# Designs tried in a protein design run: designed miniproteins, single chains, continued (2). Part 58

Each design is a single chain, and the fold is of that chain. pLDDT is the mean over its residues in the fold that is shown.

## One batch from the design tools (miniprotein)

Design m6002
Fold by ESMFold2-Fast:
Structure m6002 (fold): chain A 62 residues (1-62)
Amino acid sequence: MEQAQQALLDAAKTMLASGMDVETVEKGVKLAADTFAAQGRLTPEQAEQLYKQTVDYIKKLS
């Protein structure tokens, strides 16, 4: 798993553990993915795909 994908998963898990609502976590993950794209660590397409994968993962946990 790429470092960026793992970082998004870890961020999502940390936010859920903090008692944040799934909708708030989803917004936080999107912000993190967009930040990675802005830093040139991901393309916008990769950021969107990793965001969707991370959101799908957390929804399955709920």
Scores: mean pLDDT 78

Design m6003
Fold by ESMFold2-Fast:
Structure m6003 (fold): chain A 92 residues (1-92)
Amino acid sequence: MVGYLTPEQFVEITVKLAEYIPEEKKLEFLKLLMASYKDEEKLEEVAEKVAEKLGLSDKVEEIIEFAKEVQAKGEEAVIEAQRQAYELLISS
């Protein structure tokens, strides 16, 4: 689903999902979700917009670096990041 959303739709749904995540885990959740965002050209734009809405603007570079590193490791690492993001969501 994530790879088929427009940038604006991804920002909107991510912000809404983050409302169910404890404040202390929002950065981890956002890092894991952004690692799952397959549109490399839009990755930085989407990360900046979500981070601004969640009060994490000072962590944008950290989020982007994490996402690029996970994506560079391949599809298995991206799937694992998606699984971890889902666990954070359902455990909240």
Scores: mean pLDDT 78

Design m6004
Fold by ESMFold2-Fast:
Structure m6004 (fold): chain A 84 residues (1-84)
Amino acid sequence: GLKFFQETVEAAVAEQLPVAEELRDHPDPRAAMRELLEAVLDRVLERGAITPELKEVLLKLLENPDDEELQKKAEELLEELFKK
C-alpha cells in the first residue's frame, strides 16, 4: 500500500543522499536529476515498491514533463500501485 511505498522511497532517498549532493554540482542539471531519480527508482523497484513499467514512465516523464499521455499513464499506474 501507500505506506510501504512512502517508507521505501524515504529509505531509497536516504541511501542516495550522497549521490544527490554529488549531482547538484553536475554541469547538466537535467541529466543530474535524471540520474538521481533513476538511482532512487532502481532502489524502490529492487525493494518491490513499484513496477518496472512505472519506473520507465516516470523516467520518460522527466524528459517530457508536459506529455499528457505519460502524465495520465503515470497517474493510472500510481493508482493501481496504491489500490488495496
Scores: mean pLDDT 70

Design m6005
Fold by ESMFold2-Fast:
Structure m6005 (fold): chain A 102 residues (1-102)
Amino acid sequence: SLSALEKAARVIGLSLALFVANLTQEPELLKFKKEIQKAYHQALRELDEESLKIIREFGEKITPKEYGKLLQDILKAGTEAKNFEELESKVTQIVLEELKKL
């Protein structure tokens, strides 16, 4: 269960980081774009059926207000991250806290 949540959080977090980087064109995020893309593709391959169910439920239940706050938190994490490993950890943790509310 927790492992499935962590896998879901990682995929969602990396996906949103890519979205925010492309939307904002923020240089501090764009410098990680290739690493985010690679990690995202790897994370997608590691998804199990329970992780996919969590991702779908998140997409169906998240409110516009919660989504907006998530995008802001991810942008902040991306601009403050010293390296890709810190960025991936921070965006995964931000999403994991939202998934725990499901």
Scores: mean pLDDT 87

Design m6006
Fold by ESMFold2-Fast:
Structure m6006 (fold): chain A 85 residues (1-85)
Amino acid sequence: SMTEEEKRQLIEAHVEGLRHDDPAVRAESWFQVAVLAATQPELFKGRRDLVEALRKATTDENPQVRVMASEALRILSEADPETVA
């Protein structure tokens, strides 16, 4: 199993890209977050800060960012409804 530090590092590697000025970088970062939500939803347990960032990204100016954020939010709502509420 992954340590808390390893879980943090895995997510944080993409967190900076989530707020990047370049929409292509944001889209790639949100795609990686969606992959993590699908494969390792436990990484998001209690991470309401990431859920809030996901909700904001569903209204992003870039359509690919909106799609990836919406899919990640759907997956997390099914896997961990308490964190998403």
Scores: mean pLDDT 77

Design m6007
Fold by ESMFold2-Fast:
Structure m6007 (fold): chain A 55 residues (1-55)
Amino acid sequence: SMDDQIQQQLLQQLQAVADQANAAVAAGQMSREEGLAWARQQGQQLYDQAQKQLA
């Protein structure tokens, strides 16, 4: 269904955000605390976008 597709896309996007944050921290481009805060902020935005599509 469309809802399943949106949920699948959200999960893929959340994984990409986590991977990007981990890579940036590993590369010394941001601290662990900065990476966590950034990933949480990005995740919230992605969740809000998915919720708008599901409405």
Scores: mean pLDDT 85

Design m6008
Fold by ESMFold2-Fast:
Structure m6008 (fold): chain A 98 residues (1-98)
Amino acid sequence: PVFQAKPLTEEQKRKLLEQLREAVERLRREGRFDPFTLAQYYLLLYEEARENGDREAQEEALAKLRELLPALKELAEKYNSPVIKHIIEEAERAIAEA
C-alpha cells in the first residue's frame, strides 16, 4: 500500500511513519507479532534513510526486513494474499539494491 501511489512528500512520509510507529507500539503492548505491519514500517524507514543518505539507518532497516522475510513468506502462503506478496517483493528489491 505504501509504495503504490505517487512519490510521497517528506511530510506525508513522516506522517505515515508516525502512524505505523503507533501501530507497531500497539502490537508490542498487546504482545502481538505482525510481520506485515512491521515490514511496512521498516520499508518506510529504509526509504527515508535512503533519501537522507543515512547509511547506518538503511542497514538497520534492511537487517530487520531480512529477519521478517521468512515470517512474511509463511503468511503469504497461509493467506494467499497478493498484498503480502507485494510487500515481500518490495523488501527483496530493497535488499537487492543495497
Scores: mean pLDDT 78

Design m6009
Fold by ESMFold2-Fast:
Structure m6009 (fold): chain A 71 residues (1-71)
Amino acid sequence: MPEELRRAVEEALAAARAGDLAGVRAALGRVVEVVREAAAGSPETREAVEAAARELEPLVAEAAAAVRAAA
């Protein structure tokens, strides 16, 4: 679960660096799906996803900034 979140964020960042706005949106959509699955899972899964999201926050901010620059 946390590894899927990290992978999706890394894919968003890679797409952002390439100027692929569609790729960034697709990867961010996957992040939303992973978070929704975690919320429906268990308390342990939610805690792990929250910890991973906090760790990945700088990468998410970089991807969001790249999307705004590309748009």
Scores: mean pLDDT 69

Design m6010
Fold by ESMFold2-Fast:
Structure m6010 (fold): chain A 57 residues (1-57)
Amino acid sequence: SLPAGTTVRQRTFTSTDPAGVTITVTYDLYESDSMTQDEIDAAARLAAANAKITREA
């Protein structure tokens, strides 16, 4: 179970490779109202590393 005050936010990152294929990374960020900015940034990095990658051609 998530701690009280925890909110899930969906974020996306998009990049295009030299072949013109667009790569979209979608991840969920778990934020608490008691978290510091450094903790939020660390959580975002971990979420992005474990994110689902979708390729568009």
Scores: mean pLDDT 61

Design m6011
Fold by ESMFold2-Fast:
Structure m6011 (fold): chain A 72 residues (1-72)
Amino acid sequence: MTQADADAHAKRIGALGDELRAAGLPDDEIAERTARLTLELSGVKVEEDGGKVTLTWVDAEGNEVTTVSELE
């Protein structure tokens, strides 16, 4: 997460948003897709299965943390 990574990430997220908008996706879908990319670029693994969203990351102590949330 060093040497221009933050600038590259911001540019990548913006480009994705522009491409999704050009493809005719609704604003809420674009927001969801860009948020997911932001999490992935931050080292968070995002998985969706059967209306559940699983987020996996490594905490400051080096332990793997997993959180499961239900979509509506």
Scores: mean pLDDT 71

Design m6012
Fold by ESMFold2-Fast:
Structure m6012 (fold): chain A 125 residues (1-125)
Amino acid sequence: SLDDIKAYLDFLKDNYSEERVKKLIEKAEEFEKQGDLETAAQYYFEAGMYYFANKEYEKAVEYFRKAAELYREIGDEEGLILSLAFAVASAKLLGDEELVEELLSEIEDPEKRREVLELAEKILE
């Protein structure tokens, strides 16, 4: 649930280090090269969550976008929508309206685009 995700953001802020998240990114890159796109997407999403929790929103967008790309490739629609919602929330916190529009353009379906926006607003509550 979103409440479980918010609790996890607090956990990451208090328990993860930059060194730990760098190792997750290195593992994501390795799994991606091996064709394990599901595991790679999960590790990139974790990296995005860490940077989001620490208010490093530019890096959060970077890793949420990487996760979204891989979730799209494997057909994980739920992972795609959630990753893009966090990327949009991060872009909104940056005040980067152009980046918000760019991220939303990655979804062709207007109903799914609306779902991403609604999830982003809930993340920002």
Scores: mean pLDDT 88

Design m6013
Fold by ESMFold2-Fast:
Structure m6013 (fold): chain A 100 residues (1-100)
Amino acid sequence: SLMDKMLEVVREGFEKILEIVEKEAGEEVAKKVQEVTDEALRKLEKAKSLEEVENVIKEAIDKISKIFKENGIEPSDEVFKQLMAVYTEMLHRLAELAAE
């Protein structure tokens, strides 16, 4: 279904984020980020529209950004820039799927 394809885009995006965070920020920060992405994936099981999917992703990215700042990672840092790049890629892929 279209929803299954959208959920796969989000799963792949979150996996990329976790790999980046583990490599650049370490295992402790990655564990905190994984708790956010796992919660977001649970919320997505109940999502019924593109808008609801986008809202869950935005909430997750906002929480991850807060974790980064609390761990001394600033918006100018490469890991933060990579987080925002993956977020932008996810939104573009979701918009492409919804345009079918």
Scores: mean pLDDT 87

Design m6014
Fold by ESMFold2-Fast:
Structure m6014 (fold): chain A 88 residues (1-88)
Amino acid sequence: DREALIEGAKKQIEALKEAFGIKANSLEELREELKKKGFPEELIEAVVNAVRGLELAAEGRLEEAERLLRESEEVLREALDPIMEAKL
């Protein structure tokens, strides 16, 4: 379900930003801030791809959005699962 994928990605990115105090306003700033906080490259790429996918979804480019969000889904789930559970 594309809508569930988009909604899940929004919640994961919001939880990540809140948990780590991320205030980046662009993809370049986001990548730099995550790198400074010591995030592994694979996780940084997954977060950037999820944000890009959400931007594409907002533009109505749903097929491209779904591709990027699916590519990032597993990495984000594993990395953010403890954070999401703590925010019941």
Scores: mean pLDDT 76

Design m6015
Fold by ESMFold2-Fast:
Structure m6015 (fold): chain A 99 residues (1-99)
Amino acid sequence: MVVLMVLVRAESREGLLAALEAILATPGVLSVTLVGPDGKIVTATTPAQAREAVEQLGVQPGDELMIMIRAESREAAEAALEALKATPGVEVLGYAILE
């Protein structure tokens, strides 16, 4: 099990939600945890929970937030990172994989 920490800029709420849904659809991803601009933390394991999390954080275009992805393997974490990078409306500013 590994944790991927990604700092992102959300260009839109729709883009952020699409990125979270793509991450959660990645095989071997167990959960996603969001740390909002104000330090509020929410965790999602389903697309419905991801939508609720984005609403609770009150994300605005241009906001930077930390996404923590819990994955079964390094390969699953790397696949989730690729899915995030491929999503329009979010920019990856930096990342680290913790084992």
Scores: mean pLDDT 85

Design m6016
Fold by ESMFold2-Fast:
Structure m6016 (fold): chain A 67 residues (1-67)
Amino acid sequence: SALERAVEAAARAQALLRAHWDSLSEAQKEQLRPLLERASEAFEAKDYEAAAEAAEELVRLLEELLA
C-alpha cells in the first residue's frame, strides 16, 4: 500500500539522515530540504501516495550524495 511504502521510505531516510547528518554540507542539506518539506506536508495531509513519492525520492538523493 502507499502507506506502507511511505513508512518504509521515511524510516530509511531517517536512518540515513541520523547516521550522516553531521557529514552533510550546507549545500547538500539545502538540496534535501524541499524533499523533507514535501514528505512532511504529505504525511500531515495523510496523502500517503505523495508521501511515498517524496520519501522515496529523498532516499534516492541521500544515497547519491553519500556514494
Scores: mean pLDDT 85

Design m6017
Fold by ESMFold2-Fast:
Structure m6017 (fold): chain A 61 residues (1-61)
Amino acid sequence: SKIEVGKANGIYYATVEYKGKKVTVPAPTEEEAKKLAELVAKNGEEGKIQATIESALLLNL
């Protein structure tokens, strides 16, 4: 899957398309954001849930 990465205010955002929807995952580094987006691409809805939890932990939310 194609993963696009952007950056805003020191946070990286990786975007992947899943079932015609765009899912964006924030992380403190580009590599971590890409890994979380790959998790969404691989595991779909379960991956989205896992990526959301891991993203929040990485960002101390």
Scores: mean pLDDT 82

Design m6018
Fold by ESMFold2-Fast:
Structure m6018 (fold): chain A 79 residues (1-79)
Amino acid sequence: RPLKPEALEALLALLESPDPALRALAARGIGEVAKHVPLSKEQIDRIRPRLEALLGDPSPLVRAAAREALAALDESHPE
């Protein structure tokens, strides 16, 4: 079942939260979605650069979540 646009927008908004716990939760959520839900190229193109930006996040929890989400995205949706 495809990911609903509102669910993606909510996850992307949480990636910009001032709370590192919410940013990490959103990154993990995106990783789980990537493992279990088919994503369009357009959705992947929106998600990938946002997760890559989080690799430089000051929180080690957020950086770890971003690395795991990117790995899940690449494994589930290789080009």
Scores: mean pLDDT 79

Design m6019
Fold by ESMFold2-Fast:
Structure m6019 (fold): chain A 65 residues (1-65)
Amino acid sequence: SKALEEAARVVAEKGGEPFEVALRDLENARRAAGAPAEVVARHAKEYASDGATLAAAGALIAASG
């Protein structure tokens, strides 16, 4: 959905955050969107440009599948 994609995009666009902060932000986006962690993480990976956010998204995908 558009709301889910938007929530993930906002987290991904922050950039430059430590892995722990990026992972927490993705979990918060998941809760806000009411969506599974893997879906939020996939959308975040599409928009992320920093290593920490990409690593956090990968960790959420791995944990959910």
Scores: mean pLDDT 65

Design m6020
Fold by ESMFold2-Fast:
Structure m6020 (fold): chain A 85 residues (1-85)
Amino acid sequence: SAMELAELEKEFERLAEETERLLVRLAVQSGDVETAQRLGQELRELEKQFREAVRKGDLETAKEILERMKELHERVRELMRELGL
């Protein structure tokens, strides 16, 4: 459904933006630029894969990539908590 795909795009964009903000904070406040860059590469790859799925109208693949984005977001949040950030 075109409406369902639009809702997935909105949720993905929100999570990607939130994750990017956390990665900037990680780099600036911890000084661990290498970890932030690696996680940022994972984020950019998920963004690329999500855009491809959306372009193809592949709702199932878009849902799977959104779940991977949620997992990345939670991993970054847990890392930030462990670092007291």
Scores: mean pLDDT 88

Design m6021
Fold by ESMFold2-Fast:
Structure m6021 (fold): chain A 82 residues (1-82)
Amino acid sequence: SVEEIVEKAREELLAFADEHNLPEEVVELFEKFLEALKEGDFEKAFEYAKKIAEALSKTASLEVANELMGIIGETLGKVLEA
């Protein structure tokens, strides 16, 4: 279900944020992204994914940003297929 995908993604994203010491701004964007997916609001989800990428470009290395955006993309793909 979408709810199970979102719950698993929340755990993965929060663990990633803790491991890489990401700023609270990025964590807040994760929660907004996940809520948009849970609501089926893909337009908002895409907007928040873009905001996450923008924030990461200023705060994280390219390697960390690429890995995180991979998690975002996989989560979005799973929800779209569900």
Scores: mean pLDDT 84

Design m6022
Fold by ESMFold2-Fast:
Structure m6022 (fold): chain A 72 residues (1-72)
Amino acid sequence: MADEALDRLLAALRARGRDIDASLVAMFYWLLKTFPKDREEARKLLETIVERFGLTPEERALLERMLDELLS
C-alpha cells in the first residue's frame, strides 16, 4: 500500500541521516494525495525528486510504488 511504501522510504532516508529529505517526501506525498496530478506530471515530479534527493535504486522503487498506488 502507498502508506507502507512511504513508511519504508522515510525509514530508509532517516537511516542515512536525511531527516529533512524525509519530511519533504512526506509533504509531497500528502500534497499529491490531496491534489492528484496526471500520470505524466506525477512521473516528471518523481524524476525530479530522485535527482534532487539522490535516491538509491531501492528508494526510487518505493517512491514509484507509492505514486502508482496514489494515481490508480
Scores: mean pLDDT 72

Design m6023
Fold by ESMFold2-Fast:
Structure m6023 (fold): chain A 90 residues (1-90)
Amino acid sequence: TAEELVKKFEELLKKFEEQIEKLEELLADPNASKEEIQQQLEEINRIAQELADTLHQLMNDPSVPESVKKEAAERTRELEERALELARKA
């Protein structure tokens, strides 16, 4: 259902934000290895792909309100921009 799709999107968005926060912590830790940072970047990319696929489904579902679609796209863009900024520092 549309509600289940929105819930899946919200769960993935939360996981994406949590992994971005973990990357910020690793980048601030002088004891963090390059391997740990690289593994975290790979996990972020994995979740980003799942989030993008779910967003695509949400955007193409006619039962999802346009306001919800717009908000979902904007929230995803903001987190992707944050992830990209951190990746440039890694």
Scores: mean pLDDT 87

Design m6024
Fold by ESMFold2-Fast:
Structure m6024 (fold): chain A 65 residues (1-65)
Amino acid sequence: SLELEIDPDAPEELQKLMREIHQLLVERDRVMAEHGDSPEARARVAELDARIRQLGAKIDELRKK
């Protein structure tokens, strides 16, 4: 199982981004489990990975402040 720890004292924007990344990671795991290594699963995983990278970049920007 995937663990998610969110600091309650962290900025609300950072908490929201961390929750969204967690949801995308859960969806990625579900797609791979249900559809395996099919072209459909690979395309969906690629979309999820792109979104995760985008959100990770936003978190990095917030943490530099």
Scores: mean pLDDT 78

Design m6025
Fold by ESMFold2-Fast:
Parts: sequence; C-alpha cells; structure tokens
Structure m6025 (fold): chain A 92 residues (1-92)
Amino acid sequence: MAEEAIKVLEESAEKAPEEIRRLSETLEPEELVEMAERAAEAAKGMGEALAKKLEEQGDEESAKRIKEAAEKAARVIKEAGRRAAEEKRRAE
C-alpha cells in the first residue's frame, strides 16, 4: 500500500510538466494555475489521509514517507502549472 502510493505520487510529479503542457493547448494561463493548484491539493490531501490511517495502525515510518512524497508532488505540480502559464503568456 504505502510503496504503491509513493510510486503513484512520484510518477505524477514526473509527468506533471508534460501533462500540464498538453492542457495548455485548451486552457488559459489562469485555468492552468487553478487546475495545477487543485491537483496539488488533491495529492497532498490523499497523502495526509493515508498517513493518518497508517499512524493509527502504528506504521509511523510509512506515514512519514507518504506525507513527504505527497508534499513533494504537490510542489512539483504547482510549479509546473505556474511555469506553463507563464510560458503561454509569453508565447502570445
């Protein structure tokens, strides 16, 4: 469970710049930022929910790893969204 969740979060972070770039074909710069922020918040919330469940089961190590992975994924996703929005504004 924990390893799979961490892998999904890491893969989401790696793919975020490319996927957000594809969304920039249809979304305005402001929409790109909002969508990235929502995706980042969803990743963080999911990580926090899983971490809490693992802490309740006594698995504090896995809980910490998931929380850290979710926070890193959220930062990468937000950064990718802002970068794509800025690039699209400049390409105008």
Scores: mean pLDDT 80

Design m6026
Fold by ESMFold2-Fast:
Structure m6026 (fold): chain A 68 residues (1-68)
Amino acid sequence: SAALEALRAAVARRREALARLREVADSSLEEVTRAIGAVLRAIGDAVDAALAARKEGVPEEELGRLMA
């Protein structure tokens, strides 16, 4: 389903944003701040995608597994 695919993409982006934050942890304050902003946005996108998938009937158990 489109919602399930969007959720998988959002979770992947969240993982990438967290990996990027780890990569720049010892960089300038500006780079770290931008990376934190990207992580927060990716978390919000993943939550929105999970809510949309739930509304389309994806089971809570499957949503929990994908979000973990």
Scores: mean pLDDT 85

Design m6027
Fold by ESMFold2-Fast:
Structure m6027 (fold): chain A 55 residues (1-55)
Amino acid sequence: GKVEAKIDTKTGKVTLKGKGTLTLTSTKEEIEIDGEIVVDKSDIENISGEVEVFV
């Protein structure tokens, strides 16, 4: 799938939108991205699929 990642450099939050899989650094859990989620940038270990990054 395709995931768009919008990074807020002031807050450290990342808005992920689209379809893919997110792996969290804190838990090592894999979370399905289907729509929109907001996560801490430091808690992103990996995103599978096609990723497009905006700052």
Scores: mean pLDDT 81

Design m6028
Fold by ESMFold2-Fast:
Formats: sequence, structure tokens, C-alpha cells
Structure m6028 (fold): chain A 62 residues (1-62)
Amino acid sequence: METVTVEYEGVTATATVTGDKIEVEVSGDGTPEALERARELARRAGEVLLQKLKAKEAEEAA
């Protein structure tokens, strides 16, 4: 299980990677635009983490 936290305009978004699942939680007081942007940034960071975890598995299995 891995996490990545992103902060944008007073909004905090955390992406949690569990296996092949990515869950994003957003908290803080900001505009709807800031909330959506933080969520998007955290999701992308989570996708990068997921790719790295799968690459590590492939390297050890191959």
C-alpha cells in the first residue's frame, strides 16, 4: 500500500494505491475548481506509483 499527497490552493488530496486500485480523498476549504484540480493531480501521481509497483513486480518475475 502506497500513498501520495498533493496540495493545491489550500486543498489536500491523497491518492492511496492498494494492489491495482487507486482511491483519492480530497480535504480542505477551496473552490470547486481547486478541489477538482487537486483530485486530478493526486490521481495522476497515484497512476505513476501504480506503474512503478507493477514494473518492480515484472522485473522480479522476469
Scores: mean pLDDT 78

Design m6029
Fold by ESMFold2-Fast:
Structure m6029 (fold): chain A 55 residues (1-55)
Amino acid sequence: MEKENEELLARVVQRLEEMGRHDLAANVQRWYDATTNPEVKLDNLRAFEAYLAKQ
């Protein structure tokens, strides 16, 4: 799970950087570091990745 979460985080951050959203990329990283529940990390990162795929 942690490895999957790290891979998802990397993709979300990469997409935000490509969109010029450097501030949001930094905020997502901070949220990830502050979040301790790996299931919450997975669910939120998947939802965010899906949302960004539509942009």
Scores: mean pLDDT 80

Design m6030
Fold by ESMFold2-Fast:
Structure m6030 (fold): chain A 83 residues (1-83)
Amino acid sequence: LSDKEIGEAQQLLHSTEIGKKLAELVQKLMEIADSEEKKEIIKFYNETIEKAAELYVKGKKEEAEKLLKEAIKEFEKKLKELE
């Protein structure tokens, strides 16, 4: 897989409803989290998007969407715990 193909897949994922929902949750968490929590949130977000993009490029769109939905659930749980 080329870095260009992964980058294009990341752009496409950010334009999906699921990707937008994930980005919105990350933004909300970044507003209320402390410095250490912010590092963990950004790391998990970046790892999730990279893995989802790789799956998308491999034609595993359903697996990529499942990974993003699981990340959304984890971030929603964290948001509730910080409130």
Scores: mean pLDDT 79

Design m6031
Fold by ESMFold2-Fast:
Structure m6031 (fold): chain A 66 residues (1-66)
Amino acid sequence: LSPEELLQRLRDLGAQILATTDPEERSRLAAELLDLVGELHRIASPEQAREVSEWVTRLMGEWQDR
């Protein structure tokens, strides 16, 4: 997968996590998110890794505000 495809997949998973009311499903989606972040860090440039970190921080902020 390209870094752009991985970023889109991460955004889709983040949206699913925020929409999910089932704790078990949320945990499963969060595990998938972490796996994709790990994969992206293996292939991403420092600039791309920074963008991913910024996006994850923004997503976590959105999650904490709910």
Scores: mean pLDDT 73

Design m6032
Fold by ESMFold2-Fast:
Structure m6032 (fold): chain A 65 residues (1-65)
Amino acid sequence: KPSVEAAKAALEALSPEQQRDVAGGIGALTGIPANTVEEAVKALEEKFDTGEGLAAIYLAIQAGS
């Protein structure tokens, strides 16, 4: 099962521009602005209460690569 750490590592493996784009997309999804991977991860955990939402985003990023 994907962990929060694995999802964060996958996001950090992207280029800085891709990280900002993904973080912005996550911010739009959660309604909490995010410009960094760390802020996006925190926003997802707050909004969805668990790594479930983060795991879904992780899989979407992996599939989109």
Scores: mean pLDDT 63

Design m6033
Fold by ESMFold2-Fast:
Structure m6033 (fold): chain A 74 residues (1-74)
Amino acid sequence: SMEEVEAFLERTRAGMEKLIAHMRAAGYSDEVIRAALRWHAAEAKREAARRFPEYAELIDRELDRLLAELEAGL
């Protein structure tokens, strides 16, 4: 359902924001954090294709938007 898709995207955002906070606290460079974010976005896309195949294109676009937003904030 769209509700489950929205919950998935919300959890993904929260997880990526937490990852940024933890990696910054640990002293990782923005380059390393960007690589980690890209890997997590790719993993989220794979999970979405498995769980929500009918919404895969929508989720792919939303994850690309989220990734761009978070990378711009570094």
Scores: mean pLDDT 90

Design m6034
Fold by ESMFold2-Fast:
Structure m6034 (fold): chain A 55 residues (1-55)
Amino acid sequence: APSAAQRAGGVALAAGLLESGASRETVVQGLMRHGGFSRAEAEALVDEAERRLGL
């Protein structure tokens, strides 16, 4: 499982990409490829980012 710092970084990255108009799947793929997250972890981070952005 990712650390609290890794999760915080992943959420911040996901939020920035979503605000820039990236699709959910693009953000999930980016977190998996560059952040070393599993698909389930990446999807959870995107869910948290969407919640913070009010999406």
Scores: mean pLDDT 81

Design m6035
Fold by ESMFold2-Fast:
Structure m6035 (fold): chain A 90 residues (1-90)
Amino acid sequence: SEKKKKIVELVKKLFEIFIEAYLEKTKNEEDVEILKLLFEETIKALEKASEEQQKEVIDSLKDYIESIKDELSPEKAEELEKILKELEKL
């Protein structure tokens, strides 16, 4: 469905912001390659998931972001919050 495609697109953007935030904190390029692989597998799984399963993933991502919010720069925290609000609207 178009809604499922939009969710996948937004989650991809969210993962890109996570990678950028990680690089700002640690500059560890080796860990970034592992994260990219994990995120690619997550996206493939999400594409096959039901809309209900996608909502559960979004809720989990939201909880996770709230738990690490103090470790993020204000700019990256704002970018993530914006995407989460778009996901909740779907």
Scores: mean pLDDT 78

Design m6036
Fold by ESMFold2-Fast:
Structure m6036 (fold): chain A 67 residues (1-67)
Amino acid sequence: SKAAEEANKAGAGAAAHGGEEAARLGQIASDYGKQGNNKKAAEYAKKAAELAGSPAALRQAERTLEA
């Protein structure tokens, strides 16, 4: 449907636009992980995935964080 196409396009645009912010939040998550604060690391990783605006990106971020 038109709505689904627009939603996918908006998600792709959000990922492109928010790529730098998502990367920054991913770095913060990594830093917290190195500090042994896994809870905060997971929290920031989820924020990065949300900025990507993609279910696939969300899954990938969650899986990567758990690895």
Scores: mean pLDDT 62

Design m6037
Fold by ESMFold2-Fast:
Structure m6037 (fold): chain A 78 residues (1-78)
Amino acid sequence: KIKELIEEGIKILKEASKVMPEEASKFAEELEKKKEDPEGSLSILAQASAKLRASGKEEAKKLGEKLLEVARGIAAEL
């Protein structure tokens, strides 16, 4: 459940790295380190979502909205 959501978040962040290479790649690496920490993963996903949505790039905004859905899914399992 939570682990699958975290893996989905990592995939979204890797896709986002094509639009925001430095920021999205950094968040993907941090999330991979926190795969066994649901609360830490939730924090990283929320931060990444906010950053992507604030980027001014439409593709990044859409990916950030998908990350927010993943974060909400993890929060619902906690």
Scores: mean pLDDT 81

Design m6038
Fold by ESMFold2-Fast:
Structure m6038 (fold): chain A 88 residues (1-88)
Amino acid sequence: MEEDREIYRQIAELARKAAEAFKSGNKDEAIKYLQEAKTLASQLRDPGAREALLQAIDEAIKAVKSGNYEEAATIAERLADMAERLAA
């Protein structure tokens, strides 16, 4: 996966799935989607976009570690919006 636009679209989809999983109580699935998004974000060629998306993913993971799953869902939705805008 070398095309940044394809990676942005995949991150957006994973972030939306993570937000839905947090809202439905499927915490393990949500964490899995965030980790997959982090792996994809690390492959981005654009350093600015890579830094911004990784920062948002790390914020979501921090919310998970603090037990704030509602905040994690909100951050995941924000991550999806950011990735969708980068793909446009």
Scores: mean pLDDT 84

